# Designed miniproteins, single chains, continued (4), part 9

Each design is a single chain, and the fold is of that chain. pLDDT is the mean over its residues in the fold that is shown.

## One batch from the design tools (miniprotein)

Design m12280
Fold by ESMFold2-Fast:
Structure m12280 (fold): chain A 69 residues (1-69)
Amino acid sequence: DLGNELLKVIEERFGEDVASEVYDIYMGVFMSTGNPEKGYEAMVDYIEKRYGEEVAKELKKEAEERAKK
C-alpha cells in the first residue's frame, strides 16, 4: 500500500515516465530480495538521488499521509 501511494505521488509530480522507472526499480529490488520494504527504500533513494533529499522527504511524507487514510 505505502509503495503504491508513493508511486501515485511520483506520477502526479513527475509524470508517467518517471513513475514507470521507479516501478521497475521497486519490482527489481522486490524480486531479488523478496522484501517490499527494501523495494520502497530503493524508490525513495532513486528520487533522492535524482531530485534531492528535500523532495524525497516531501514525497515520502505525502505517501505516508495518504496511506493513513
Scores: mean pLDDT 83

Design m12281
Fold by ESMFold2-Fast:
Structure m12281 (fold): chain A 115 residues (1-115)
Amino acid sequence: MKDHLRDIAALTIKGLRDMGMEDEARRLEKQAAEALGVPRSTLRERSRREMDPVDVAKSFGQTLLSEDAEAWTPDQRFRYVFLLSTLISLFPDSEASKLLREVLDRLHRKEILDV
C-alpha cells in the first residue's frame, strides 16, 4: 500500500504543478510526506520522474479492491476516494481515468466507499 500511495501522491503533485497550482502542490507534498512517513524531497524527486499513469492506476486499483479495504478507517476511506477522484480529474478521457472510474464503481458495489 505505502509504495502505491507514494506513486499516487507523486503523480498528483506533478499534475497540480503542471496545472500551475504550485501552492496546492506544496501543501499536498507536505501532507503526503507526513502521512506516508517520508521526506518531502522523496515525493518531490519522484514527482519529477516520468510515470505511466496507467500502471499507477492498475496498481492502485488492485490494492483498493483487496479484502483489507473493509478494515479501512473513515479517514483512510476519505483519503483514498480523494486521491482517486483527483487522479480522474487530472487525467480525463485517459485509459488511467477509465480504470480508476471502474475501480470506484467496484468499490461502491462492495459498499466500502460511499461513492
Scores: mean pLDDT 65

Design m12282
Fold by ESMFold2-Fast:
Order: structure tokens, then sequence, then C-alpha cells
Structure m12282 (fold): chain A 83 residues (1-83)
């Protein structure tokens, strides 16, 4: 599994490559960040959330809320918004 810094770089690259998908690429970023957050220390989780917020042009609080909602939805109803 990549380090936090390597994950941030991978996420940024995927968002750039997914520009043609627009909002779907952003949704993918939330889901990927949410999955990776569970592997991080609380301090690193805050750093990742802030990084994602800056990439997407949103506040860290909004990003955290979106990630939590998407993770809960994924657990309750397995399925992909990208499909």
Amino acid sequence: MPSLEEFKELLKKELEEGKSLGELAKLGAYLAAGAYLERLDPEEQEELIRFVAELLGESPEVVRARIEELRALEAAQPGSYFD
C-alpha cells in the first residue's frame, strides 16, 4: 500500500486523467480517500481530508461529511456510481 504522500500523488493523477468524467472523477476521489482513511492515523486522516478538499475546491468539513456519507451508502447498498 502506498504511503500517504504517494497516495495523494496517485489521487491527484487519477483526478487529472478523469477530467473528462468531471463530477464522476470527484466522486471516485471521495470513495478512494474514504477507503484509504481507515488505514491512516487520525493526524494523517486530517491531512488527507485537507488535501482532498484543496484538490476539489471544497472545505475539509464538507469533504469529511461526503466521505462518511458515501462510505455508509457503500456499506448499505454495494454498488458503483461510476458504473
Scores: mean pLDDT 71

Design m12283
Fold by ESMFold2-Fast:
Structure m12283 (fold): chain A 72 residues (1-72)
Amino acid sequence: SKEQRAVSLLVAAEILASAGEYEEALELLREAAKLAPTDPAIVEALRKLAERAPPEVSERARALAEEAEAKA
């Protein structure tokens, strides 16, 4: 299901972010947001990534979180 795929992407993104792979983590969260755009867990993960990542990734993560939140 789309929900199960979104959860798998979210878990993978958390692992990548923990490893410092912020660009890869953002890519997976972007895909998860497409599958489950109103999921609060994805918005929360994007906000956490924005707080931890370098400015370039942080700005993109924040923008994506705002888009996802606006759809909820």
Scores: mean pLDDT 81

Design m12284
Fold by ESMFold2-Fast:
Structure m12284 (fold): chain A 103 residues (1-103)
Amino acid sequence: LSNETIARLRARGRELGLDDEQIEALVNVVQLIVDTASFIQGLTGDKTPVEIAKQTIDRVLAARSVEEVRAALLEGREQLRPYMSDPLWAEFEAEFDKWFSKL
């Protein structure tokens, strides 16, 4: 995740009325999606997970409410699910829920 994208996510979170803890949670959920997608691409050569991660970022940045942010993140999570082994999904889901619960 680039410093520019992190700055844009922080700005959008602030515009939507998220507090500093919620903004950090948003950045951490998006970072998790990007890192997991990149890890899968490294293992498989499949670019689709990274494309899903990019689309998720775009949907989050275009969101007009916290509800739309949550919906975009959940959609990205479900789209990535078929690309993960059961152990990877369990680890991803635990970290996702840790940050997502703050939104």
Scores: mean pLDDT 90

Design m12285
Fold by ESMFold2-Fast:
Structure m12285 (fold): chain A 81 residues (1-81)
Amino acid sequence: SMEEIERIIAEIREIVDRLIAERGIRDPGAVLAGVAAHEAIEALRKGVPKEEIIAALRAMLPQLDPAAQRAVEEIIRVIER
């Protein structure tokens, strides 16, 4: 539902905001996680299947530092619900 999608989007934004607050807006990991979050939000709004969005997020995990990996993994868990 649209209500469920908006809840997911809000939770994704909270995850990214916490990472930015912790590491700084110009931290490379925070920037990459922010881009991933933005792309996931746009895909959710366009009705892309959750499984496809999750697969794209998982594919980028090996390129991220541990803090950014944890943030993206939290985003994946939020979408999977």
Scores: mean pLDDT 86

Design m12286
Fold by ESMFold2-Fast:
Formats: structure tokens, C-alpha cells, sequence
Structure m12286 (fold): chain A 73 residues (1-73)
């Protein structure tokens, strides 16, 4: 678990760039799903957003072990 967190921190610049691109794609998919009233896709996105919120909270709290566990889900 700790090794995964350490690798994430070491590759942070590349991960941030990839994350921004993936977040932009997710936002575009969400916007399209809202436009098309695709409730199933919106539900999947909601669950993913909840997971991201839990991860961000763990990172903010400095609980890197919990953050790594959430990332491994």
C-alpha cells in the first residue's frame, strides 16, 4: 500500500497531467449524459465522483494509507 502511494507522489507531474485529461473527459461524458438524460451513465459517474471525493478527503487528511486503499478499489 505505502509503495503505491510513494510511486504516485514520485510520478505526480505526469499523474496530474493525465488526471486533468481524464477529468476533462469525465466532465464531457457527464455533460453528454445530462443532455441525453442517460440515467445509468449519470449513476456510474456519481459513484465515481463519490470515490474521488473519498480519495481527496483522505489525501487532505494526510491519510495516504486510506487514499491508497481507495485508489485500489
Amino acid sequence: MAALVEELLRALPEYLEQREALEARRAAIKAEAIKNNDQKTLEVIKKYEEKLARFAEAVRAGDLETAARIAAE
Scores: mean pLDDT 71

Design m12287
Fold by ESMFold2-Fast:
Structure m12287 (fold): chain A 110 residues (1-110)
Amino acid sequence: SPAERIAKLVKKYFDLLIEDLKQRLKELGVSDADIEKFVNEVKKVVDETLQKILERNVSTPEELRALLQEFVDKIVEILSKYLPKEEVERFRQALEANVEQIVKDIEDFL
């Protein structure tokens, strides 16, 4: 189904995002223990988002954008436990830009 192909592609983007977030948190001086805790919380949100793509049978760019915006909101809430407000806002802006790029990259498959 289109939703299965979308979920597979989105998972690849999420795997890359987790590695990028780990490096950025390390550069900001977050401890290895807190980074591990953060990554575990993010992986849970990733799994939930991928399941929602399949359960809602996502087949349009608008449906995908809505789910990825929910993903960003949840990641930003998790980040707020580890980083000050100014840094969290910078991450939100970067994540929202990544959502638009992901939607464009897979629009041809929707």
Scores: mean pLDDT 85

Design m12288
Fold by ESMFold2-Fast:
Structure m12288 (fold): chain A 99 residues (1-99)
Amino acid sequence: SAAEEEIRRHREEARRHMEEMIKVAEEKDPSLTPLVRKAAELIEEALRSKDPEEGGRLLAEANELITEIVKKASPEAASEIRRLGNKALAHAAEAIRAR
């Protein structure tokens, strides 16, 4: 259905931006890679959750962690991690809302 296609698209976009966020950390600030992977895992858990309230809570936790990462990141990594994290969170939220 059109709704299922829209959910699939948002999930794919969220995952793509999470992968890009991890790559930025690996290339520009490798010390933060474990924290960036943890944020991506929280977003993935939100996408797998069948409960929209649980999904929303996990996305909020991921956003808090990304904010902490950005404060500790090199200037080169900080803006890209925030940008990619915002896109991943936005697409994940849309996938959850469409359920």
Scores: mean pLDDT 88

Design m12289
Fold by ESMFold2-Fast:
Structure m12289 (fold): chain A 75 residues (1-75)
Amino acid sequence: MEEEEKRKELEKEILESFLRMVESIKKILEKNKKLSEEDKKSLLKTLEKIRERAEELGLEDVVKKADELIKEIEK
């Protein structure tokens, strides 16, 4: 039972971590007038991984936010 409780806590923390990471990337985009090509590629890879993992976990809100940021970076 303790292991099951720890697994549920960890899963919740991972979900919250994804949301926080997406919000962090959004703040970076808002503060930076121009990103280098290297930074854009790095952020796109990170967002793509977050999107895939969030989709696997059923986090529709996180997936949507990640997609919006990907489109913003591509501009």
Scores: mean pLDDT 71

Design m12290
Fold by ESMFold2-Fast:
Structure m12290 (fold): chain A 90 residues (1-90)
Amino acid sequence: MEELKRRLEEELERAEELAREIEEKLEEIIKTGNEEEQEIARETLERIRELMEAMREAAEEGNLPSLGLLLVAMEVDFEITMEQIKKLRE
């Protein structure tokens, strides 16, 4: 149990670090982007926050596989968002 708890804490810490980096990038877009870019960034921020809540719940439940899947979902959502914003600028 202690080993599982440590792995859950490590995964959650990695997820929180990634979420913070994503939030900083999205906040920059909200400050500097046009109305369409700002809307996309705000919607993604809301989804990232929901995913972080779900990841914390998975960690509390000891559900390492769910935590991993939610982390991947967060990464994919951010990549899709950045692609959408790039297309608007090109």
Scores: mean pLDDT 84

Design m12291
Fold by ESMFold2-Fast:
Parts: structure tokens; C-alpha cells; sequence
Structure m12291 (fold): chain A 69 residues (1-69)
């Protein structure tokens, strides 16, 4: 679905922005969460599971935001 791909692309941008901020702040745990989510979501996309990729990225964004507070 084009709508799922658009949402995944939007979330992917947010994840990358949060990963950059975490690197600048030296919050290694947040960087690792972002890197793991990027790998796992990419594998989900390769398998054709866009909904799972979105779920993975959303959970990572939530956890990273909690670490950046």
C-alpha cells in the first residue's frame, strides 16, 4: 500500500533525526535502539511486511524519546 510506504518513510525520517540527536548527546543506548530498529525494519520490508516495519520503527521512536527526556 502506498499509504503504508508513505507512513514508513515519515517514521524512518523521525527515527534518523532522533538517532542523530542521540549521537550528539552521547546516549549510546538510544543509538543502539535506532540501529537495531533500522536493521529489523529493513528485513521486514524485504519480506513484504510493511505493517511490521512500521510497528518496529514506532516502538523504537517511543523508547528513544523516553531516553532523551
Amino acid sequence: SSMLLEELNRLGRELRELAEKAKELGIEEAVKIAEQADRESTLAVVRGDLERAIEIVREAIKKIKELLE
Scores: mean pLDDT 89

Design m12292
Fold by ESMFold2-Fast:
Structure m12292 (fold): chain A 112 residues (1-112)
Amino acid sequence: SSKEQLIELVNEIINLMKEALDQIEEHLPDIDAGVLATYLASVIVTLKNLVNQLEKGKITPQQLVQETRQLVQSFLDYLEGLASQYNDSASQQVVTDLRQILQQQLNQLEQL
């Protein structure tokens, strides 16, 4: 069903953000104190709560799409600002890869 496909897509976004957090650990020795790590953790928790609310019938599929889109877009905007702060190619690659993957997932949400 469309609802099941939507939940699957949001869970895919959550998993991609978790993978990015693991990759960032190699470039940020104080990742737990880092603004990026805190932001990622906050977005993951919020997305999990939104999925839970949909499963409990507290929000509509349309509301989940709108809230997920807003959260992902705000995070992408933050990552664009971060790109100017990293001078090494490895850190820039992690940010670039995360932006590309999240943008692809956001485009898939537009098709539901």
Scores: mean pLDDT 75

Design m12293
Fold by ESMFold2-Fast:
Structure m12293 (fold): chain A 85 residues (1-85)
Amino acid sequence: EEEEFERDVTLALLLIHAALIVRSGKATEKDVERIEELADKLIEHGSPEDLRIAAEGVRKAAEASTDPEQAKRLKEIADRLEKAA
């Protein structure tokens, strides 16, 4: 199904972006914008399980980010994903 495929791809892309931030300790404004776009799609269409997995990934990215403004934005995204689950 088209919607199922898009959800799977959206989750995978979000987790890849989050993992890259965890690995580097650096989040650019564009990285955070991309994660926010992917998170918004998951909130609309994802399962509770997908939302919890995404929230955990984004939270780890927030903890790893050395930029306090980007870390705060990532934390807010993780909080939104958890509330939607």
Scores: mean pLDDT 82

Design m12294
Fold by ESMFold2-Fast:
Structure m12294 (fold): chain A 83 residues (1-83)
Amino acid sequence: MELSKDDVIKYTSLALEIIGAEVTADLAEKHPDVVSVDEVEAEVRRAQDLLEENKDKLSPEDLKKLEERIRATEARVEELRRR
């Protein structure tokens, strides 16, 4: 169905949480002794939970975009664990 203005705001809020996880992953890469990979993984899981709670409210296109970004950050977590 078409998105309401409220749904757009929720999408933006979720996107900001995902950006936060991406920034934390970058910090963990540069300062692994200060920011652990487990902290990044916890943020990714929190973003996944928020997305799943709202998936029935968001359009399939918006869900897919957010899922792709979360998946990309999760892949970065795996790379950091292998270092």
Scores: mean pLDDT 76

Design m12295
Fold by ESMFold2-Fast:
Structure m12295 (fold): chain A 58 residues (1-58)
Amino acid sequence: SSSDIRRQQMMNVSRSRSVQLDQVMTISDPTQQQRQRDQINRDYNNQVDQIQNDVNSQ
């Protein structure tokens, strides 16, 4: 079903985000760490929006 596909896609992007956030934790400069977190979160939100738009499309 479309819900199952969406759930799988959401799991995949969430897992990818977790890995990227773990890597960002190794950045010792707090300003650069925050910039990378913001970028990762923007990318995540864009991917979530794409998944939701796909579900709302026919």
Scores: mean pLDDT 81

Design m12296
Fold by ESMFold2-Fast:
Structure m12296 (fold): chain A 99 residues (1-99)
Amino acid sequence: SLLEKIEELLEEARERVLEAFRTNPRERFEEELLRIAEEFKKRLREAIPELSEGTINSLAAGLVSQVLRIIEEHTDFEEFEEALERAVEELLENFRKSL
């Protein structure tokens, strides 16, 4: 289903964000996050051609905004991972409600 494909791609993006947090200093993290967001948009276009550019941009912007908020509040990896999991679940639920 459409929702299942978006969920899988959000989970893929979440794993890339966690890896970026593990492997990059704070100063490089934002650049990596924007790269992850662009890859997420490309994956959405390829996997779900029916999605509008507006929807794709909204999902990617939502991910970026949530991650940037979380990284300001959480310096520990475990806390960051837990907060990111909740943020992705909220992003998916908000998308579901918009259908």
Scores: mean pLDDT 86

Design m12297
Fold by ESMFold2-Fast:
Structure m12297 (fold): chain A 70 residues (1-70)
Amino acid sequence: AMIPNPQEAADALRQARELIEKAKKEKDPVKSAIYLTAAGVWLVAADLLGAPQEEVDALREEIRKVGKEK
């Protein structure tokens, strides 16, 4: 298992949140999909680094919803 790192987990969550917000504001569906894919990668990293499950689940659901809007 990956060793939990609270600071790196928090940084990964911040990156995921920023990319989700960029995806929501992006009018180009291809660029939006790229931002959501990058957000998903950061979210996997956050989960492996021990980010709170409730925050990971909320952001995962947000990625799913934004992806369906395009």
Scores: mean pLDDT 81

Design m12298
Fold by ESMFold2-Fast:
Structure m12298 (fold): chain A 100 residues (1-100)
Amino acid sequence: MLELLEELIELLDELIEALEAGDLARARQVLSEMQSVLGKIQAEARASGDPELIAIAKELAAAMERVVRAFYDPSASREEKVAVAREARELARRLLEELR
């Protein structure tokens, strides 16, 4: 779990960089990798049977859904997309610290 959260944080940093650079191709690639990592987090949480890990996985899934929704929203500004990604990164960092 810890390694997967660290990987997700690194990918969120890459997503923010790609969004700020206007590199939509890179941003789409990073989003795909983030969805893969989230799937692994959800699978590990389910396998653990730990209610706390299951709750963490649900919070991360909700945050990632907001990131994906903002990314594919043509009315959302670049600044709004970056802000949503930064909120997801801060959530992931907080959850990582709680598990350490």
Scores: mean pLDDT 87

Design m12299
Fold by ESMFold2-Fast:
Structure m12299 (fold): chain A 66 residues (1-66)
Amino acid sequence: SAAEEARRRKLERQARGFAELLSQLRGLSPAQIRALSVEELARLAQEIDGVSEEEAREIARIVRAM
């Protein structure tokens, strides 16, 4: 559905921004970011205001798949 596509695009955009933030603030390479577990990525993503535990896990999975 259009709503599911919009939600996926939002999460992909958030995942890209999160990966860029990790690179800038922690100096992690794309390979190092992908080497982090889904649980570690989700924990870090949960520190973003307004991100739910479910959204954080989905963001983590998208980042790891990059």
Scores: mean pLDDT 77

Design m12300
Fold by ESMFold2-Fast:
Structure m12300 (fold): chain A 103 residues (1-103)
Amino acid sequence: SVEEKVKEVFPKAYRLFLQGKYEEAYKLIEPILDELLKAMTPLAKRYFLRAYEEGKLYKETGDGRKIKVLPAILIFKDHDPLLAAAVMYGFILGLLGKEVPEL
């Protein structure tokens, strides 16, 4: 399932994310991104879009004080790994200046 694929990939991608290796984290995620997007609940879609906008803003300003969504990764990673992944992936896409996917 997509949940099993996320659980396998997420720890390595999250480690790269914490190291600021956003492009490398993205490359690990990209093969499952379409499945993740299709599996997102309305709540996960809202978190994804908010993370995308905050990542985009951070790319434009460099101001981390406006980043509010990232603690959700830690809150949900053990109980809702799809939502945790949605937050991280949204932020990475925004930060890297990639187009927001159709949800």
Scores: mean pLDDT 81

Design m12301
Fold by ESMFold2-Fast:
Formats: C-alpha cells, structure tokens, sequence
Structure m12301 (fold): chain A 62 residues (1-62)
C-alpha cells in the first residue's frame, strides 16, 4: 500500500487535513512526526475507520 510521511505542523488542523488527503489518495500507512496529541491520534483512527482503511500509524516524537 501507499506510505505517506507527514511532518505535523504546529497547527494540528493542517496535519489532520493532510492525513485526510493522504487517505483520499489511497494511503494506508502513515508516519507522523511530532505535534500529535492522544486526542488527535484518536481522530485519525476514526477517520480511517470511516473510510474502511486498515491503518498502520507510526508516531515519531521530534
């Protein structure tokens, strides 16, 4: 499957928008770098579930 790396901006809404776009483009494996809260991780999981995507999510602290 497609793999996408997203550098989490300080504005986490932009990061969530980028994740949504990656899902629309067929990504199933996403690596996020920095700036992610547990609440935002749950939002990303729910976005994947709504799209029927088996998500492989990796979070890297900066």
Amino acid sequence: GKSVTIDAPRDTRAALTAVGQAFADGAKKITLRGGLTPEQAETIRLMAEARGIELDLTVVEV
Scores: mean pLDDT 72

Design m12302
Fold by ESMFold2-Fast:
Order: sequence, then C-alpha cells, then structure tokens
Structure m12302 (fold): chain A 103 residues (1-103)
Amino acid sequence: LAGNVAASQQADVVEARGLPATPAQVAVLTMDDGSVVVVGVATVTDPETGEPVRLLITLEATEVERLPNGELRLRGTATVTNTETGTKEVHEDVEVVVRPLPA
C-alpha cells in the first residue's frame, strides 16, 4: 500500500456536491503521508432491473477546512466504483461537508 491509515473518523454527510449519489455516513481517513481520504457507500437502484447497487465512493481530498461548528469541508477528486460491475468513474471538483461523530 502507498500509505497506511494513521487515523479514522466516522462522520455524517451534511452536504455533497458533484457526486452521482450521496452516502449518509463516511469514514474520514488520515494517511501516514498526511493525505486525507473520505470513503463511503451509497446505494442506488438500477433503473432497468430495479435491484439495489452499492457504489463505493473514495474522495481524495486536496483541500480540508475545519468549520467553526466542528464540521469538515473537504474538496477533491472522487472515484465512484460500481461494486457489482467494477466500473469506475472519476468526478473532479467534488465537495463534501461532514459532521464528525462522537468518539
């Protein structure tokens, strides 16, 4: 692995922009190299089959801002992986605002 996880924080997603589906909760991972990665899962319905499909969302944050209310605003590039097909889509200029859950 290019980096080990140094810290992990569970958070509720408050707002999201630039994603095809929004997870309700995410893990905010701080890597040993100081990079920040947000990982979440969203479920969407396949419009043709009606079956639920899980999307794995991985946001590599280039900007991290701690807001006065304790929320985090993270901006960067997200990779959305369809867990059924393995298909990956890259979304640039993604922004998420998350509220850290109590430890």
Scores: mean pLDDT 81

Design m12303
Fold by ESMFold2-Fast:
Structure m12303 (fold): chain A 83 residues (1-83)
Amino acid sequence: SAELEAQVRDTAREQARAIVEERGLSPEVIPAIEAALLPPLRRLLQDVLDGKLSPEEYYARGREIVEAAVAVGRAAEAALRAA
């Protein structure tokens, strides 16, 4: 639904900003982190709505999604510094 897509986008934007602030990354990498968060967050939220995840599985997947997005942000920042 349009409401679900808006929620996914808002969550990805908020999480990207939080990651940049907490991990001391350049704000220039926010779009890369946001783009990395969107597909796995959409899948995670859909699986939650479908009742397919235990609380433990939900938190584990959330942590994996965040750490993968952090890695993307660090790679993007390294590329900016190399340019």
Scores: mean pLDDT 86

Design m12304
Fold by ESMFold2-Fast:
Structure m12304 (fold): chain A 84 residues (1-84)
Amino acid sequence: SEVDQALELLVELDSALRNKDESTIQEILEELSKLSVSVFSEAFQRFSKLYPESADTILKKWLDYDIDLGVEDLKRAVEKVTRP
């Protein structure tokens, strides 16, 4: 499913962040930004339950990432699903 593909992208993003591979990080974040908010939100909720520390790192990267504002809705979805 699209949610499973998004989950795989999030796992790859975590690996890229740990390796400080900025070109791969940018590519994966751009692919994630193309997903619908509902697909991304569901995938991120599943990811954050399995890998909470990685989810926190991704949130911090989204907040610090200088990208086109087309991703703004996805940033809000990420923040919403990880907020206690």
Scores: mean pLDDT 70

Design m12305
Fold by ESMFold2-Fast:
Structure m12305 (fold): chain A 78 residues (1-78)
Amino acid sequence: SLEEEKRKAVREKLQKLWDEIRKSTDPEKQKNLEKEMLRLFFEHLAKLDKETADEYAEAVLNGDSEKVREILKKIEKK
C-alpha cells in the first residue's frame, strides 16, 4: 500500500512537470523543470540521495561531461 501510494505520487509529480514543460515558453523555466524531472527519476530509480541526484541532473542538463563522470565514479565506489 505505502509503496503503491509512493509510486502514484511520483507519477503524478512527473505528469505535472511534463505538462508545465509543454506549456512553458521560457527556456530557463523549461530547463529548471527538466532538471526537476531528472532529479525525481534518479532519486527514485537509482535510489540516490537528493543532493547527488540534484548534482547529476544539473550536470546532465548543462552537458558537463566531466562532472557527470565524477559523480558516476562516486556512485560506483558505493
Scores: mean pLDDT 71

Design m12306
Fold by ESMFold2-Fast:
Structure m12306 (fold): chain A 87 residues (1-87)
Amino acid sequence: SLEEEAEKLVKEAVELLRENGFGRLADELETHFREQLEKGRLKEFLESTIALLENLAAAFEADGRLDLAAKLRKIAEEFRKLLEKLE
């Protein structure tokens, strides 16, 4: 399902953020996903999360963290593909 695909991508983003010292942001993302999913707001979650990951990637790229930026952009792209399936 789209919900299962979204959960997999959230887990991937959460693990990446935790491994790079952003555990609090990872916890907030996981909580936000669960709350939005329970409210039937998967589309809104995907839209806001794509924007968040793109903004984080740009910030990390500016800070010289090119590998982290690239991985975040890859996850954002996969979320965008899920969003297209909802439209």
Scores: mean pLDDT 88

Design m12307
Fold by ESMFold2-Fast:
Structure m12307 (fold): chain A 88 residues (1-88)
Amino acid sequence: MDLYKPNEELLKLLKSVGFTKETGTLSEILTLFGLYALEEKLFLDNENFHIVDVSKSELGKILGVKEIDMRDIQKLIDLLLKNVTKVA
């Protein structure tokens, strides 16, 4: 399984939601990304829990976007790959 090392800003954010390693799989990192959005209450509405407003969050600053769709896995992977280095 491919392992990725987050950049320092993303790693700090992931550690704030319980990440205890220096590297992880893309699936592990995306899971923690979703947990961060839940803890910070970033989901935009009561019915569409897949749209996340990150415009005022550290995550939005790291990814360079204002909103993310948690169902658009390919776009999430593309954004994440700009902030991680493949190590295995």
Scores: mean pLDDT 78

Design m12308
Fold by ESMFold2-Fast:
Order: structure tokens, then C-alpha cells, then sequence
Structure m12308 (fold): chain A 68 residues (1-68)
């Protein structure tokens, strides 16, 4: 998975479900993902970052598993 693919998957989910998101929190995820990819974080660590963010938006685990 690339950084662009990860960001697109999260953004597409948010847009398709009409989720109201805090832009600062979303930018924080983008920055964290970019840093993770730049530092060679594992796919599992990247998925955990995305999962934590989506859970903060009350997204069900089944939907999170489909995004990542």
C-alpha cells in the first residue's frame, strides 16, 4: 500500500458515507501516515494508525476492515 492509496481509501470512505470530520484531526492522520511511510513502518503499524482514526469517528470494525 502506498501513502496515496491509504489517504485515498480513507478520504473515499469519509466522502461516500457523508462523515463530518475535523480537518485538523484528518491532517494529523495524513502527517502521521507520511511519517510512517518515510520511516519504513510496517503495513500492520500503518493499518493500526488508520484503524485508530476511523474508530475515533465511530466507524464499525467491519467497515474499517474493508477500507484497509
Amino acid sequence: MTLDQAISAVSDYIASHGIDVDQDAFQGLVDALQRGFDQGYSDDAIRQMITGYLRSLNVPQADIDQVI
Scores: mean pLDDT 82

Design m12309
Fold by ESMFold2-Fast:
Structure m12309 (fold): chain A 79 residues (1-79)
Amino acid sequence: SPAAVGALRAAGALNSDGTVTVEQLKEALRAMGLSDEAVEKAIEYAKKRGLINDDGTISAEGAAEAVRAALEAQGGTVD
């Protein structure tokens, strides 16, 4: 979603080419107030869905889908 991409950019997680690494995505999700368990579930979701490239990068859209999966794993709340 545009909001998730905006959050990644605000957290400084987007590289100059618009991709993120798995580690940058984990830090962005923690910065958004997600638990370590929700972060790990989001990363496993991204791996299972093939959103992580062979070089370990994720597109901004793939990262946005992982953010959405993490929020759903938290039951739609972050507080």
Scores: mean pLDDT 70

Design m12310
Fold by ESMFold2-Fast:
Structure m12310 (fold): chain A 70 residues (1-70)
Amino acid sequence: AEPVRKAIELSKNEEAIAALEEGRRAFEAGDYETARLHLARAVKLLLDDPEAAKAASDGLREASRKLAQA
C-alpha cells in the first residue's frame, strides 16, 4: 500500500521499519487482520515521528476498512 511504503521511506526507527514491512507484506497478501496488527505496532513506535506516524496510520486505516468490508 502507498501509505505504508511512504512510512517505511520516512522512518529512521529500525523496529518500526520491520513492523511496517511485515504490515505491507500482509496487506499485499490480502491478510488485512495481520496487516492491521503490524501497522498498529508501527504507529506506536513512530510517536516521535509525526510524518511517518501519519503515513503508517493511513495504512492502518486502509487495512481496517478492508476488514470492515470483507
Scores: mean pLDDT 80

Design m12311
Fold by ESMFold2-Fast:
Structure m12311 (fold): chain A 87 residues (1-87)
Amino acid sequence: SIVDEFIKRLEELKEEVEKNKLSFEELAKRLGEMVDELIKEHNLSEEEIEILDKAEAAGYLTYLETGDPIKAIETMKETFVKLYEKL
């Protein structure tokens, strides 16, 4: 499912951040590329795309408030799951 794929890709990015392999700038770029790939690969609806955009925005806001990329990824994951359950 799109939910499982999204969570899997975020956990992979989280692991790379924890290993100091990604800067925040590289993480932001990788997150944007991941969202674009998911939209294309899963032929997402407009409502599903809006949920991805809201999740990405929530992650960025969390990073701006905390300076913690791991918390940003976790917020993005939690926001996506919460919004997707309401579809």
Scores: mean pLDDT 83

Design m12312
Fold by ESMFold2-Fast:
Structure m12312 (fold): chain A 81 residues (1-81)
Amino acid sequence: AEELARWAIENRDELIETAKRNPVLAQIIVRELTKAAEALDDPQLKAEVYRVAADIARASGLTNTAERYEKKAEEVEKELK
């Protein structure tokens, strides 16, 4: 989970470009990233992964999904500080 999370954060720009070209693959990536985020115990890393998933979802036209995970990232970030 953590390895996938860190990889996704490092490759965020490439994942966004992939999502724009392949919306079906974007749905799969978002699902796997959100599962990884839920398994993480580090709230900072969890928030970052939710943000990446939201960006990928938004890039692929999954607006409702993007808003949901952006809100989850905000809630986790508020609990941090």
Scores: mean pLDDT 80

Design m12313
Fold by ESMFold2-Fast:
Structure m12313 (fold): chain A 87 residues (1-87)
Amino acid sequence: MELHIDTELRLDPGLTPEQRRVAEELLERIKEIIEKHPTDPRSSDLISLLIQEANRRVPDAVFSVSGYTWKEGDKIYSKITVHGRLR
């Protein structure tokens, strides 16, 4: 089964370079989890933990993730967006 992942960062312009870097790291870690375990229900729990860790690293920012996954024949598509805003 072939997996296609599309990723996006939607970050407030007032975020610091450090906060932006944490958001970028969060997106990459989420992408890696989905690539390695696309059908594992534990992936959702791991992603939730990563979001909590990112928010703890930069308490002046709030990160959230939206995503959807769909199937077309033998292909799985996933769209992942990391949102970052000032608290």
Scores: mean pLDDT 79

